Designed miniproteins, single chains, continued (4). Designs and how they scored, part 21

Each design is a single chain, and the fold is of that chain. pLDDT is the mean over its residues in the fold that is shown.

## One batch from the design tools (miniprotein)

Design m12750
Fold by ESMFold2-Fast:
Order: structure tokens, then C-alpha cells, then sequence
Structure m12750 (fold): chain A 77 residues (1-77)
């Protein structure tokens, strides 16, 4: 079994995860299988990163200090 679908994934992202998992299962060589599993992993990482940045943005905006818009933009990347 591949990695579980992360709860933070959108329905569209969950569909992509399922498609990559199916392609990985159909792959006949380890290189191709690893390629598709890497895509699944990247989608999960993007979902976690998105949640982390949103939570941290809310916390930072509540802090009693100033950040430049440029500094905030660099942080989001």
C-alpha cells in the first residue's frame, strides 16, 4: 500500500494522488514507480506546507511587531 492520503488535500489533489498511485502500481520498472510515488509525496508535502504557512501567517500577523511586505513574501516561498 502507498502512503495514506493526507486529510489536508483538496478533492482535486486527492484525485491526482489516486491517479499517480494507479500509475505507480501499473509501472513495470522501479524508476517509473519511484517517479510517480515522488509525485504523491510532493502533493502531501505541498498540503502540509500550505497549512503550516497559513497557521504561521495568522500567528505572525497577531504578533506585536512589524514586518515589511517584501519580508512576508520571501517567507511564503
Amino acid sequence: AAMSVHPLLSEEEKKEVREYQEKAAAAKNPEEKSKYLAKVFALHFDAIARELFEALKEKVEGMPFSLTPAGIELFKR
Scores: mean pLDDT 66

Design m12751
Fold by ESMFold2-Fast:
Structure m12751 (fold): chain A 68 residues (1-68)
Amino acid sequence: SSELEALLEEARKQKNEEVVKALEGLLALEKQGIHLSAEELARLRELVKQNDAEGINRLGVRLVIRSL
């Protein structure tokens, strides 16, 4: 989504490598057809604001589980 790509560009601008890597993982899932809900996207925005790369990665794991 455009919003996920915007979050990724902001993380790159801030040179937060761990958050960038975590967001790239979510973007790869979206390209595979695993889309974030509005609630999950709101949670992602908070995790990015907190620079919580581990939280972003846990969100990615939850997306995979619910898509099975």
Scores: mean pLDDT 83

Design m12752
Fold by ESMFold2-Fast:
Structure m12752 (fold): chain A 109 residues (1-109)
Amino acid sequence: MKAEVDANLQITLADGAQTAEAAELVEAAIREAAKEAGVEAEIQTRVDAARGVVSVAVRLTAESVEKGKETARAAAERALAALDAAGIPVASATLTLTAEGEAPEVTEF
């Protein structure tokens, strides 16, 4: 049976005016990373322009929990790299990984 991993990536931008562009770049980077890894991804993106926050909830269906977590971390790194390449300054980013029966993992960038 395949494993499910929930990944929540919250990115706070230095400039809230760029949240819409940032959301598109982040979602594209996550979709590309999941496709390359052969992992199914359901993506839900929320934007709070007043706070400069882009929140992406991703449900990953992978061959193992480890594969799902590895894919989520790679996707987050690719998303942040895409923002940097676009000249969009990031103030902070947090990745939270949740899998059934495991404690949540939190990574701050």
Scores: mean pLDDT 85

Design m12753
Fold by ESMFold2-Fast:
Structure m12753 (fold): chain A 64 residues (1-64)
Amino acid sequence: LSPLEQRLLETLDALKGEPVSQAELARRLGVSPSTVSRTLRRLEARGLIVRIRQPDGRRVFLAP
């Protein structure tokens, strides 16, 4: 895992299934929302997270 992927996984683990927006993750990690989106897609493709969309546009992330 890259350092950004590791930090993102640590942030999601700390949230314990709490809904979060891409903008909030981008702010916490100090990167753009597009960087967060691409990184989340790679982690999901590797089976390291599952993403559940909430009606308000936030998402819940679960480790398999």
Scores: mean pLDDT 76

Design m12754
Fold by ESMFold2-Fast:
Structure m12754 (fold): chain A 78 residues (1-78)
Amino acid sequence: DLYEKALEYIEKARETKNLVYLVKARELALKIPDVEKQQEIRKLLTEVAEEIVENLDEKKLKEELKKAGELLDKILKE
């Protein structure tokens, strides 16, 4: 069942925060002959992608700020 497989990939994306699983789910969704199920997967893909992007952006922002602070401290000490 392509629909069930697409949902599995969406769940893996949510667990791992890896957008590659959303790409795999989208590829499967395009092969689903049921238009309603395909649209449902598309909505869920958008929702989960937004969640992952926001979560990764916040973490990435914090990591970049920390790296910038450490680099500045190193320059000031040298």
Scores: mean pLDDT 73

Design m12755
Fold by ESMFold2-Fast:
Structure m12755 (fold): chain A 79 residues (1-79)
Amino acid sequence: MMEEIMEEAEYSMLVMAAIVYLRTGDTGGAVEYLEKAAKLPSADKKELLELLEEVAEEARKRGDEESAKRAEELKKKLE
């Protein structure tokens, strides 16, 4: 169970980092951390899909087409 505890902690930290980047307008940082979180076995697919949709929308509003595309591609892999 140590592995599960560490994975849950790592996932939560990566998601929190992504949310901070998203709220501060760093859409590239946000998608990078969500990509890392999605690779973990403990990943919450529903939470990641909701955050990726928000990142894609914010990235498009900011003209960050690369981060918007990365977010949409990751969403398709999780669906």
Scores: mean pLDDT 81

Design m12756
Fold by ESMFold2-Fast:
Structure m12756 (fold): chain A 90 residues (1-90)
Amino acid sequence: EEEEIFDLETELALLEIQVAISKKHLERDLAASPEERQKNLEFLKKGLERARTIAERARSLGHEQLAADAERVIKEYEELIKTLEEALKS
């Protein structure tokens, strides 16, 4: 459905902007309190789950390009989450 694809593309674009902002502020976030880092980690994990849902739905609709774009955003979220989790462990 055209409307559903447009909605998924729009949501993915917003998630991509969110991860880009988080990546730009990574140094500041790594210097934040453990409580703030945990809060940021929870926020990123929610974005990751939404990106995964978009990838699955795009595949079910046969939209290979949108699925590929979502997989790229998923990798960006996973990398950023890993960096923050490692900082929390240290």
Scores: mean pLDDT 83

Design m12757
Fold by ESMFold2-Fast:
Structure m12757 (fold): chain A 81 residues (1-81)
Amino acid sequence: MKEELKAAAEKAEALGDEYEARGDLVRAASYYTMAGSLYEKTGDYELAAQHYQRAADLYEKAGLENLAKTYRKLAEKAAAK
């Protein structure tokens, strides 16, 4: 249900925050992409855009430029809704 998807998104966000604090940028970015995808499925496009953008920033810091570009575009697309 929609509430279960939001709870999953919040858990993914919390895990992303935890791994970012530990300096695991790639794992943190992966959890933020998961949160963004889940928020997109619930129609929370602003939250989806914010999490995709955070993931893109972390992928860029990790040197994964192609992933950073992909998630920047997903953030822009979500923000346009």
Scores: mean pLDDT 86

Design m12758
Fold by ESMFold2-Fast:
Structure m12758 (fold): chain A 70 residues (1-70)
Amino acid sequence: SIVEKMRKEEKEIIEKIEKAFKDDPELAKEIIKSFKEQFKEDIEEYKDDPEAAEELLSILKDRVNEMIEK
């Protein structure tokens, strides 16, 4: 299921954010909260379009990696 894949990727992204912002847990919490809210809407929008969902996941991973490495 694409929804199960998205949920697993959500968990991995959250763990990466927590690790990257370990020295600023308040900022980490704000970023994670915002990400979870947006991602919940994305799952509902893209659950019926697995190809678009995979493209969205790729974009989100790139954005998170760019944010983490700064």
Scores: mean pLDDT 79

Design m12759
Fold by ESMFold2-Fast:
Structure m12759 (fold): chain A 77 residues (1-77)
Amino acid sequence: MTAEEYIKKAEEAESKGDYRKAGGYYVLAAHNYLTGENPDYDKAAEYYRKAAEYFRKAGLTEVADSLEAQADRLKAK
């Protein structure tokens, strides 16, 4: 699946109120941006932060904090 396909699935999960599932799909989108010869660190960081927002909405604060830290590390590159 492409990053765009994962983003669409995340948006569908969000529309159903499934914030945990939405966060999971945004993590998969971020991983997709890191895959290959020319990784997109800015897009990966953006979607890790987006995932953190939804995991926080789901009450998973520790997971959200971990994803924000991951995004910050990618932005430092």
Scores: mean pLDDT 83

Design m12760
Fold by ESMFold2-Fast:
Structure m12760 (fold): chain A 114 residues (1-114)
Amino acid sequence: STLQEAAREAAEALRKASAELKKNPSLSLAGTVLDETASLVLQSVGPLGPGALGRAAALLQGASGLVKDNADVSQALSDMAEELGRGAAGDERTAAEHLRRLAETARKLTAKLT
């Protein structure tokens, strides 16, 4: 389905960004949060549904606040949290659209870190 494809793409992008963040010891917690976010995104196509996206948004918003000293990382985490929150509030098509936007934000973050 479109939602399953968007969730898979978002999870892959989040895991790549996580791997790059974990190369910096001061950002390793943010990387761990992106790994957990990838798991919740994949769970969002199952029985946890939009509740999983809402939990992921809260985790990313919290992590954004903890890495304020790195403006690019903090902003990317906050932007991804906003996309997850909007996805959680909509139907499956809306969720798929916001997951694709999140994947793009994660890819841009990875590019800045490499």
Scores: mean pLDDT 87

Design m12761
Fold by ESMFold2-Fast:
Structure m12761 (fold): chain A 64 residues (1-64)
Amino acid sequence: SKEEIIAEINKIGREIRELVKKNPSIEPIAEEAERRAVAAILAGDYETALEVLKEGLKKMKEEL
């Protein structure tokens, strides 16, 4: 459901923010992912927003 997707977006967003707090060097990757996710949300595309955040989190973990 849309509500479930929004809950997952919020959960991943929190994980991204916590990871950036501990590792400021990856902030540009997080900022790009969040920028793209916000654009998707404004367009009503919550599935794409979730996908770009998941990909961003994966890239951040790979850079650590």
Scores: mean pLDDT 86

Design m12762
Fold by ESMFold2-Fast:
Structure m12762 (fold): chain A 64 residues (1-64)
Amino acid sequence: SAMREALKQRLIDGAAQLARDLGAEAALQMTEREVEELVREGILSEEEAKELLRDIRAAVQAAS
């Protein structure tokens, strides 16, 4: 859905911004916890979370 895609993109963009502001380690710790909570709440599937975390890690590395 459009809202789900917007949420995923917001998390990716937010992780990159956190990496610029606080460093890669802090950004990954914070965003990985948020993604885990979204899976726990049933908002994201485990497979969607795995794909999203890959994109988050790539964005954080590019921002660092």
Scores: mean pLDDT 86

Design m12763
Fold by ESMFold2-Fast:
Structure m12763 (fold): chain A 94 residues (1-94)
Amino acid sequence: SKEAEEYYKKGLELFKQGKYEEAIEYYEKAIKLDENYAEAYYNLGLVYWLLGKPELALEYYKKAAELFEKKDPDSEKAKEAKKIAEELAKILGL
């Protein structure tokens, strides 16, 4: 939806400013309006990694990969998110 996209863009702007907790709030608002917003899940993975929460980062990257793949099975973003999730799982000993 347009509202979900607007929340996502505001999250991106906050992320660029280093306001990670506020960026999370807006990415979560985007997901609440559009549960298939793959880009919002991907950026939640990135933000949680930067905040030192790798287990949460792993879950969000996994969800992003699932959603990107569902939309386009040949998605480069799906492959990227899967690779990040595999590396995070390895770092966490999972």
Scores: mean pLDDT 89

Design m12764
Fold by ESMFold2-Fast:
Structure m12764 (fold): chain A 56 residues (1-56)
Amino acid sequence: GEMEKRERLIEEAERLGVRGVILKDPSLIEEAIRLAEEAGDEELVEKLRAALEKLK
């Protein structure tokens, strides 16, 4: 259902975000932000944006 879809998007966003931070790959963090936005998780979006800015 919709809840399962949201949970899956959040899990994928967290997975890509962590990988992007570890590998210092901004493209992975950008993809994670897109997934978090689709899930509507504003807190996760802000955390990922902060991580992306730290790589600049």
Scores: mean pLDDT 84

Design m12765
Fold by ESMFold2-Fast:
Structure m12765 (fold): chain A 58 residues (1-58)
Amino acid sequence: PTEFEITGDPADAFVDIGRYYYEQGDYETAAKYAQIALDIDPDNEKAKQLLAESQAKI
């Protein structure tokens, strides 16, 4: 399609919070926020990546 969608996904906000905890070394909390993001938008690629990365670090 020629129509573009602007990024305004609430799940991205939770990914950003989870990434903050990931950078602090709190991988358990980062994974929790990634799961919340996936609960909002199961197709959110950033949330899937954050969850996988956080789980790999635990």
Scores: mean pLDDT 78

Design m12766
Fold by ESMFold2-Fast:
Structure m12766 (fold): chain A 78 residues (1-78)
Amino acid sequence: MEEAEKLIEEARKHVDAANDAALQGDVETAAKHYREASKLYREAAEKAEQSGADPETVERYRKLAEDMERAAEALLAP
């Protein structure tokens, strides 16, 4: 769990950076940060599962990864 928690902290920093970039109109930078956050949340879910975390925790991290990927896609959608 400790390793997954560190990945969650890293992901949150990327979400904050993405939100800041989006507010400034830098959608390309925002999308990159959302994608990095998605990757980190996905890694956190994998680490949590490997550490025997409850299914609800693993599912929450997977959903966060999906949400971040969708946010990046929405910003870059034509």
Scores: mean pLDDT 84

Design m12767
Fold by ESMFold2-Fast:
Structure m12767 (fold): chain A 101 residues (1-101)
Amino acid sequence: DPRAQLAQRTGDLLDQLLGAVVNGDKEEAERLLEEIRRLARELGLRLARTPEEVKDFSAAVSARIRSTLDILERNLPILDEEQQEVAEFVIEALREILAEA
């Protein structure tokens, strides 16, 4: 199922993004965010065969992004200074992606 595969890829990228935050790796976080933005663009442009299909894909991606934001925001107070810097950068970028979806 191509939709299940795309949702899974989005989830895998978001899980890797959480790992980059834990490692304080801003460069890796930026790279992963670019991949997520590219995937979101492909969902909007290549899978736009019907409005219903676009809505279903956008809803699935948005749900995974919201889940990742909740994890980051909940854990922000327990992160060290370097992890907080990366987490705040990621939170801002994910909110921007979600606003465009």
Scores: mean pLDDT 76

Design m12768
Fold by ESMFold2-Fast:
Structure m12768 (fold): chain A 92 residues (1-92)
Amino acid sequence: MLEEAKQIIKKILDEIDKKAGEELEKLEEELLKEGITDEEEIRKRILELLSKIDEELAERFRLMVDALEEARRRGMNREEWEQLVIELAKKL
């Protein structure tokens, strides 16, 4: 198991919760009321919210999402996706 990838993902998610947890909870309620279940639209709304709070955090979240979409496109498993996250984090 790639412990480094787990720590990188955890740090990003912990920073998001710390800086935008309340705003994200309100966004989740709004998305539920609007009946929005499209993952792409949800990700777009989250990125727009994070960009208003912390642009660098929004960029890190975007890179993580882009890595996940690239992994899905290439048929990568979870371990390969975690390795891709580590490689992208080292370039930051």
Scores: mean pLDDT 72

Design m12769
Fold by ESMFold2-Fast:
Structure m12769 (fold): chain A 70 residues (1-70)
Amino acid sequence: MSDAAIAALNTAAGLALLEEDVATAKALLAAGKAVQSGDLDAAKAALEEALKQATSADVQAALQDALSNL
């Protein structure tokens, strides 16, 4: 598991919460659990769902970084 992917997930979650984007934050929690369990396919799917819900360019960039580092 990539430290860069975890860092990007934490950054995206923090940004989503600052912008009160609870739906994106919930999707990121699901992605984090999948990454922790080693289910990279589930993590990728959860990150793609978070990216669809994200409205902030900064959150979208952090999610793309996380996907690239899986």
Scores: mean pLDDT 74

Design m12770
Fold by ESMFold2-Fast:
Order: C-alpha cells, then sequence, then structure tokens
Structure m12770 (fold): chain A 62 residues (1-62)
C-alpha cells in the first residue's frame, strides 16, 4: 500500500517538473499538490511538505 502511494507521488512529481519546464505553472502546481497528498498517505512527511511548497511557489508566479 505504501509502495503504491510513493510510486504515484513520484510519477506526479515527474509530470509536475515537465509542466513547470513548459511554463504551465498552474498545471504543475496541481500535480505537486496531488504528489504531496500521496507522500503524506505513505508517511513521507518531509517529501509531502516539499511537494506542497513547490506548488505554493508556482502559484506565486501567477
Amino acid sequence: HMEEHIKRADELMDEANKLEKEGKFSEAAQKYREAADHYGEAGLSTKAVAARLNAVGLELEK
């Protein structure tokens, strides 16, 4: 169960990074938020916080 949450979060982080490189900041922020939720469910609190902060940072760009 934890492995699936981590895998999904990692996939979402990769998607968010690609969207961010394309300048699609709102879409990237949504992917970072979803990744943070999955990391949180896996008990990876540090990664969850980091993903959430990435989302907030991108929202400030718009």
Scores: mean pLDDT 82

Design m12771
Fold by ESMFold2-Fast:
Structure m12771 (fold): chain A 88 residues (1-88)
Amino acid sequence: SEEADEYFELGQVALLEKDYEKAIEYFKKALELDPKYSAAWTNLGIALLELGKYEEAIEYFKKALELNPDNEVAKENLEKAEKKLEEL
């Protein structure tokens, strides 16, 4: 939906500004409107990864890949999050 796309764009701006908590809020709003929005699951995972919440990030990257298996951004960030978790 157009409203889901608007929240997604606001979330991307918040990520660029490194306001990860605000980014999470906007991506969650996009997903409330469109739970099949693979890119929003991916970006929610990225925001959580930046906050050091590796287990939650992994779950959301997996959700993005269930919806779009060809999502290279989600694949690369999933590998990064799993590596970070193993280094703890």
Scores: mean pLDDT 89

Design m12772
Fold by ESMFold2-Fast:
Formats: structure tokens, C-alpha cells, sequence
Structure m12772 (fold): chain A 69 residues (1-69)
């Protein structure tokens, strides 16, 4: 059913977003530990990445609904 396809698509988008957030956090942590950026800059980058990925997730889910529903 279209509802099952939409649910599976949303779950995939959420899983991808979570994986990308974890990758971003690890990358930023490494940059801070290597002294390439400050802890403050690292926290700012996390906030920016969280916001950007959240907006993209919303857009991806909205696009799925338009295509499937």
C-alpha cells in the first residue's frame, strides 16, 4: 500500500538523518581533539549541522508525501 511505502520511506530518511548526525558529531569531536577548531566552534558547528539536517529531513519527508500520496 502507499501508506506502507510512505512509512518505510520516512523510516529510511530518519535512519539516514540519525547516521549523518552521528558522523557529523564524530567529525567535529575529532577536529576539536586535534586542535583544528575550538570547543565553542565545535558546539556552533553541531548546532548548524543539526538545524541543516533537520530542515533537509523535513523536506525529504514532505517530498515523499507528494510523490506517494
Amino acid sequence: SSAAQLEAGIAAVEAQTEAELKAAEEEIKKLVEEGKISEEEGERLKAIRYTALSIRRIGDIFDLRLQIE
Scores: mean pLDDT 80

Design m12773
Fold by ESMFold2-Fast:
Structure m12773 (fold): chain A 92 residues (1-92)
Amino acid sequence: MQSALQQTVELIDQAIDALRARRYDEAAQHLDQAIQILSTISDDPSAVSLARNLQELREQVLKIRAGEGSEFDEEVTLSLLAMTRSVARIEV
């Protein structure tokens, strides 16, 4: 059975791909799914911290979607998502 952390990594990868394609709604949806999966292992402090980071990144994606972010904010958000993915991968 695929672990919750492995599913989270795959969803972060999908969110990164969607954000690069400027599919902000899809990117936010994938992040929502990742946060929901992490909530199933909420007794793990690492999962709780990861979910908090993903919630902040989802909020940034929604700001970019609303036109409240710049191209620089998109690149920063992509970099933070890639970093968060790497942290999640280590936990797997």
Scores: mean pLDDT 79

Design m12774
Fold by ESMFold2-Fast:
Structure m12774 (fold): chain A 72 residues (1-72)
Amino acid sequence: AAEEAQRHLERGEAALKAGNYDEAIKHFERALALDPDNARAWGLLAQAYFHKGDEEKANEYAAKADRIVAAA
């Protein structure tokens, strides 16, 4: 569970670094399905959408990451 979420987060980060934003989004979505309170994963998902030009989703997911950090 936690290890599987972490694996998807790592794969998503690698895809994001490579510029493979759709692959990054897929991995971050899977990581968040397993661990929805992972603020880092929400922030990285926001970054991937920002790079795709979807500023509305980027802002939505960044706000979600901020709320989780503020609640911790």
Scores: mean pLDDT 84

Design m12775
Fold by ESMFold2-Fast:
Structure m12775 (fold): chain A 61 residues (1-61)
Amino acid sequence: ATDEEIQQAFRDYYTAQGLADKYRAEAEKTGSEELRKLADHYEALSQQYKAKRDALTAAKN
């Protein structure tokens, strides 16, 4: 794994977390089921990016 790949995985993780938080807040305000599902999807995606980041970091030593 390269430093750039690790840094990108960190950025992807934080971006997905930010989107999950934003859509969660909007879903709470509007009662939108679609926005709630979107927040859940970005939350799941952030966990995938976290796993990828951890794997890339381990592969680098």
Scores: mean pLDDT 81

Design m12776
Fold by ESMFold2-Fast:
Structure m12776 (fold): chain A 92 residues (1-92)
Amino acid sequence: GAKELLEKAKELLEKAKELLKKGVEALKEGNYEEALKLFEEALKLAEEAIRLAEEALKIEESEELRELILEAGILAGLAGIGIGLTKLLLKK
């Protein structure tokens, strides 16, 4: 049901947040290849969280699902910026 999808989406969002933090730290340390992998994984998990939350919204409307989609969207955007920046740094 919607609750199981919400719980899975929350789990993926939490993991995506952790990977984004690790990606930023790797970027600060000059570990660009590691940073890129971490940002790409964070983006993938954030997009999966949005997909599951959107499926849950089709079953039951909730403010918590809408807030999760917004937060996951912001996280996906930040991960995308991290990917772009890291790729530019790797080309030097």
Scores: mean pLDDT 87

Design m12777
Fold by ESMFold2-Fast:
Structure m12777 (fold): chain A 57 residues (1-57)
Amino acid sequence: MKLSPVEKAVLSFILENLGKRFTYREIAEKLGISQSTVSKAVRKLLEAGLISAGMIK
């Protein structure tokens, strides 16, 4: 699957922070994007099988 720059940024953040608990709000704050944008990116990454629901709160 071809990822957008935002989807790649969210994926990289999750992979670099494996084992830590964080919310969509915290990811949005750290990446400087909206919480809704994080939610959309996470849904696409879950559908692609690149992350699991257990990686985020």
Scores: mean pLDDT 74

Design m12778
Fold by ESMFold2-Fast:
Structure m12778 (fold): chain A 72 residues (1-72)
Amino acid sequence: ELDKIKELTAAIGEVTREMIRKLVELGATVEDLREFAEKVSEILQEAHKTLDLEGAVERVRKAGEELIEKIK
């Protein structure tokens, strides 16, 4: 359903914004942010096929946390 896709996209957007804010606060480079954006794009494409909102949110959070560990 279209509503489920909207909900999933909104949830991924929210966690993505949270992770970007944390990365920027830690001094992430434009290249780091670009790498994260590419990962989020891949996760969103997979989520549209599986409709697994919880799994998608977890994957975005994990990708963000891995970058945080790399740059701090």
Scores: mean pLDDT 82

Design m12779
Fold by ESMFold2-Fast:
Structure m12779 (fold): chain A 66 residues (1-66)
Amino acid sequence: LIEVAIRIAEYLDKNPDARLTARELAEILGVSQSTVSRALRWLEREGTVERRDGRYSLAPGQRVRF
């Protein structure tokens, strides 16, 4: 889970304008959608990513922390 969360955060950090669904992130990272969804919920809870209209992006003005 943590490994996938880090990979998601790194991808979004490199693509700050990206607004991606869990399915799209799963395809990009080559990981199951269920694992990505769990990692995204953890990252959202930690304040690293935000969700809008079912799409996830890096929280504005924030750096990735673990």
Scores: mean pLDDT 75

Design m12780
Fold by ESMFold2-Fast:
Structure m12780 (fold): chain A 70 residues (1-70)
Amino acid sequence: MIDSIKQGSPTLVQVTGSGFTSESDISITLNGEAVKIVHLSEDKISAVIPKGATGTLVVTVNGETATYEL
C-alpha cells in the first residue's frame, strides 16, 4: 500500500507505505520514462529524478497507482 509520495530533495523522491519487497511489481515513471530506484525497503522507496525535471511521476506497487506532480 502506498501512503505518501514526496520530494525529499531537488533530485530525490520518496514513497512511503507498506508491503514493498524485491518481488513486488514496482514501477516508477516520470512522463512515461522509467526513473532509477536507489533504495527499496518494506516501507520506503527512493528514486532519483533529474534536477529541474517537471511533469507527472507515476508510482505503481502491486497494482496500486499514485501520482505526484513535479
Scores: mean pLDDT 77

Design m12781
Fold by ESMFold2-Fast:
Structure m12781 (fold): chain A 85 residues (1-85)
Amino acid sequence: TAEKLALLARLAEEAARVAREEYGNEEAARLFAEAARAARAGDAEAAARLYGEGVRELALHTGELSPEEAEAAGAALAARILAWL
């Protein structure tokens, strides 16, 4: 719904701020900012995908997950977000 996309945009904007300010991860911040823009444009598929990519990038930066695990986690999150929207 439009309300869920608006919420996703706000969450993505906050995620971009956290990625930039707390983690110093400009690439993750860029991906979350793009997710927010896609959500505000009503592009649910792009918003979900880009949010998942931002999470993947944060996980890779922290070294918590292998590249394969990070990719799978980001894709799984994108699918869950899209199903929720």
Scores: mean pLDDT 87

Design m12782
Fold by ESMFold2-Fast:
Structure m12782 (fold): chain A 94 residues (1-94)
Amino acid sequence: MEEAEKLREEAEKLKEKDPVKAAELYYESGLLFYEAGDLESAIEAFEKAAELYKEAGDLVGAAKALFELSIVLDKAGDADRAREAFLEATRLLE
């Protein structure tokens, strides 16, 4: 948890200065939260990563974050949101 929290805090500080780096840090924090079983924090982190990647025009980064988001949402029991995230990710890669 402590490492995931630190990555989230660093991402928050970098959002305006370096949005791609902030997205990378949110993505990494999401993976760590997911490994720790904190699905809510993982969902939030992957949503932030996908948003920042999309705003920066990094469609591959956005798709990666959305695929992870889909997996976590499905694990959390939110099949509808999981499907939406998966479809958005596949659409970005076309």
Scores: mean pLDDT 87

Design m12783
Fold by ESMFold2-Fast:
Structure m12783 (fold): chain A 79 residues (1-79)
Amino acid sequence: MEYYNKGLEAYREGKYEEAVKYFEQAIKEDPNNAFAYLLLGRAYYKLGDKEKAKEYFQKAIEIDPTNEVAKKLLKEIES
């Protein structure tokens, strides 16, 4: 839980590379955390890595198929 919260703080401060590192650690601690995958995808999108953003949005949807935000963001990248 601590890495996820640190990632959120870094993301909100615009420190996207730092946010990526924290969300990767959060996923290692809880591989079923769909929100960590969603935010990791958002952080990669902010860094201009659309391919990694797409990959992580797909993983978020696999874990939580009801995540409409991840589905919307994935469609926007794939268009």
Scores: mean pLDDT 83

Design m12785
Fold by ESMFold2-Fast:
Structure m12785 (fold): chain A 75 residues (1-75)
Amino acid sequence: MSEEELKEIEELFKKFDKDGDGYISKEEFREYLTSLGLGDIIDELFKEADIDGDGKIDFPEFVLLYKKLKSLRKP
């Protein structure tokens, strides 16, 4: 993971984190992925990142999801 990639992920995270509490809701993440045509796999990706099943994604979990999205669809 490069510093530039981390900054890009951070900017995306802040756009989803409307409350500024350091978490993204499943609903916010789902809307974004659906706009990218990846809605069908959101539940699988979210379950893998959200091990507690509380419907929240913290920053480290979001980084892992972002990397998986890059492996599924090239930018």
Scores: mean pLDDT 69

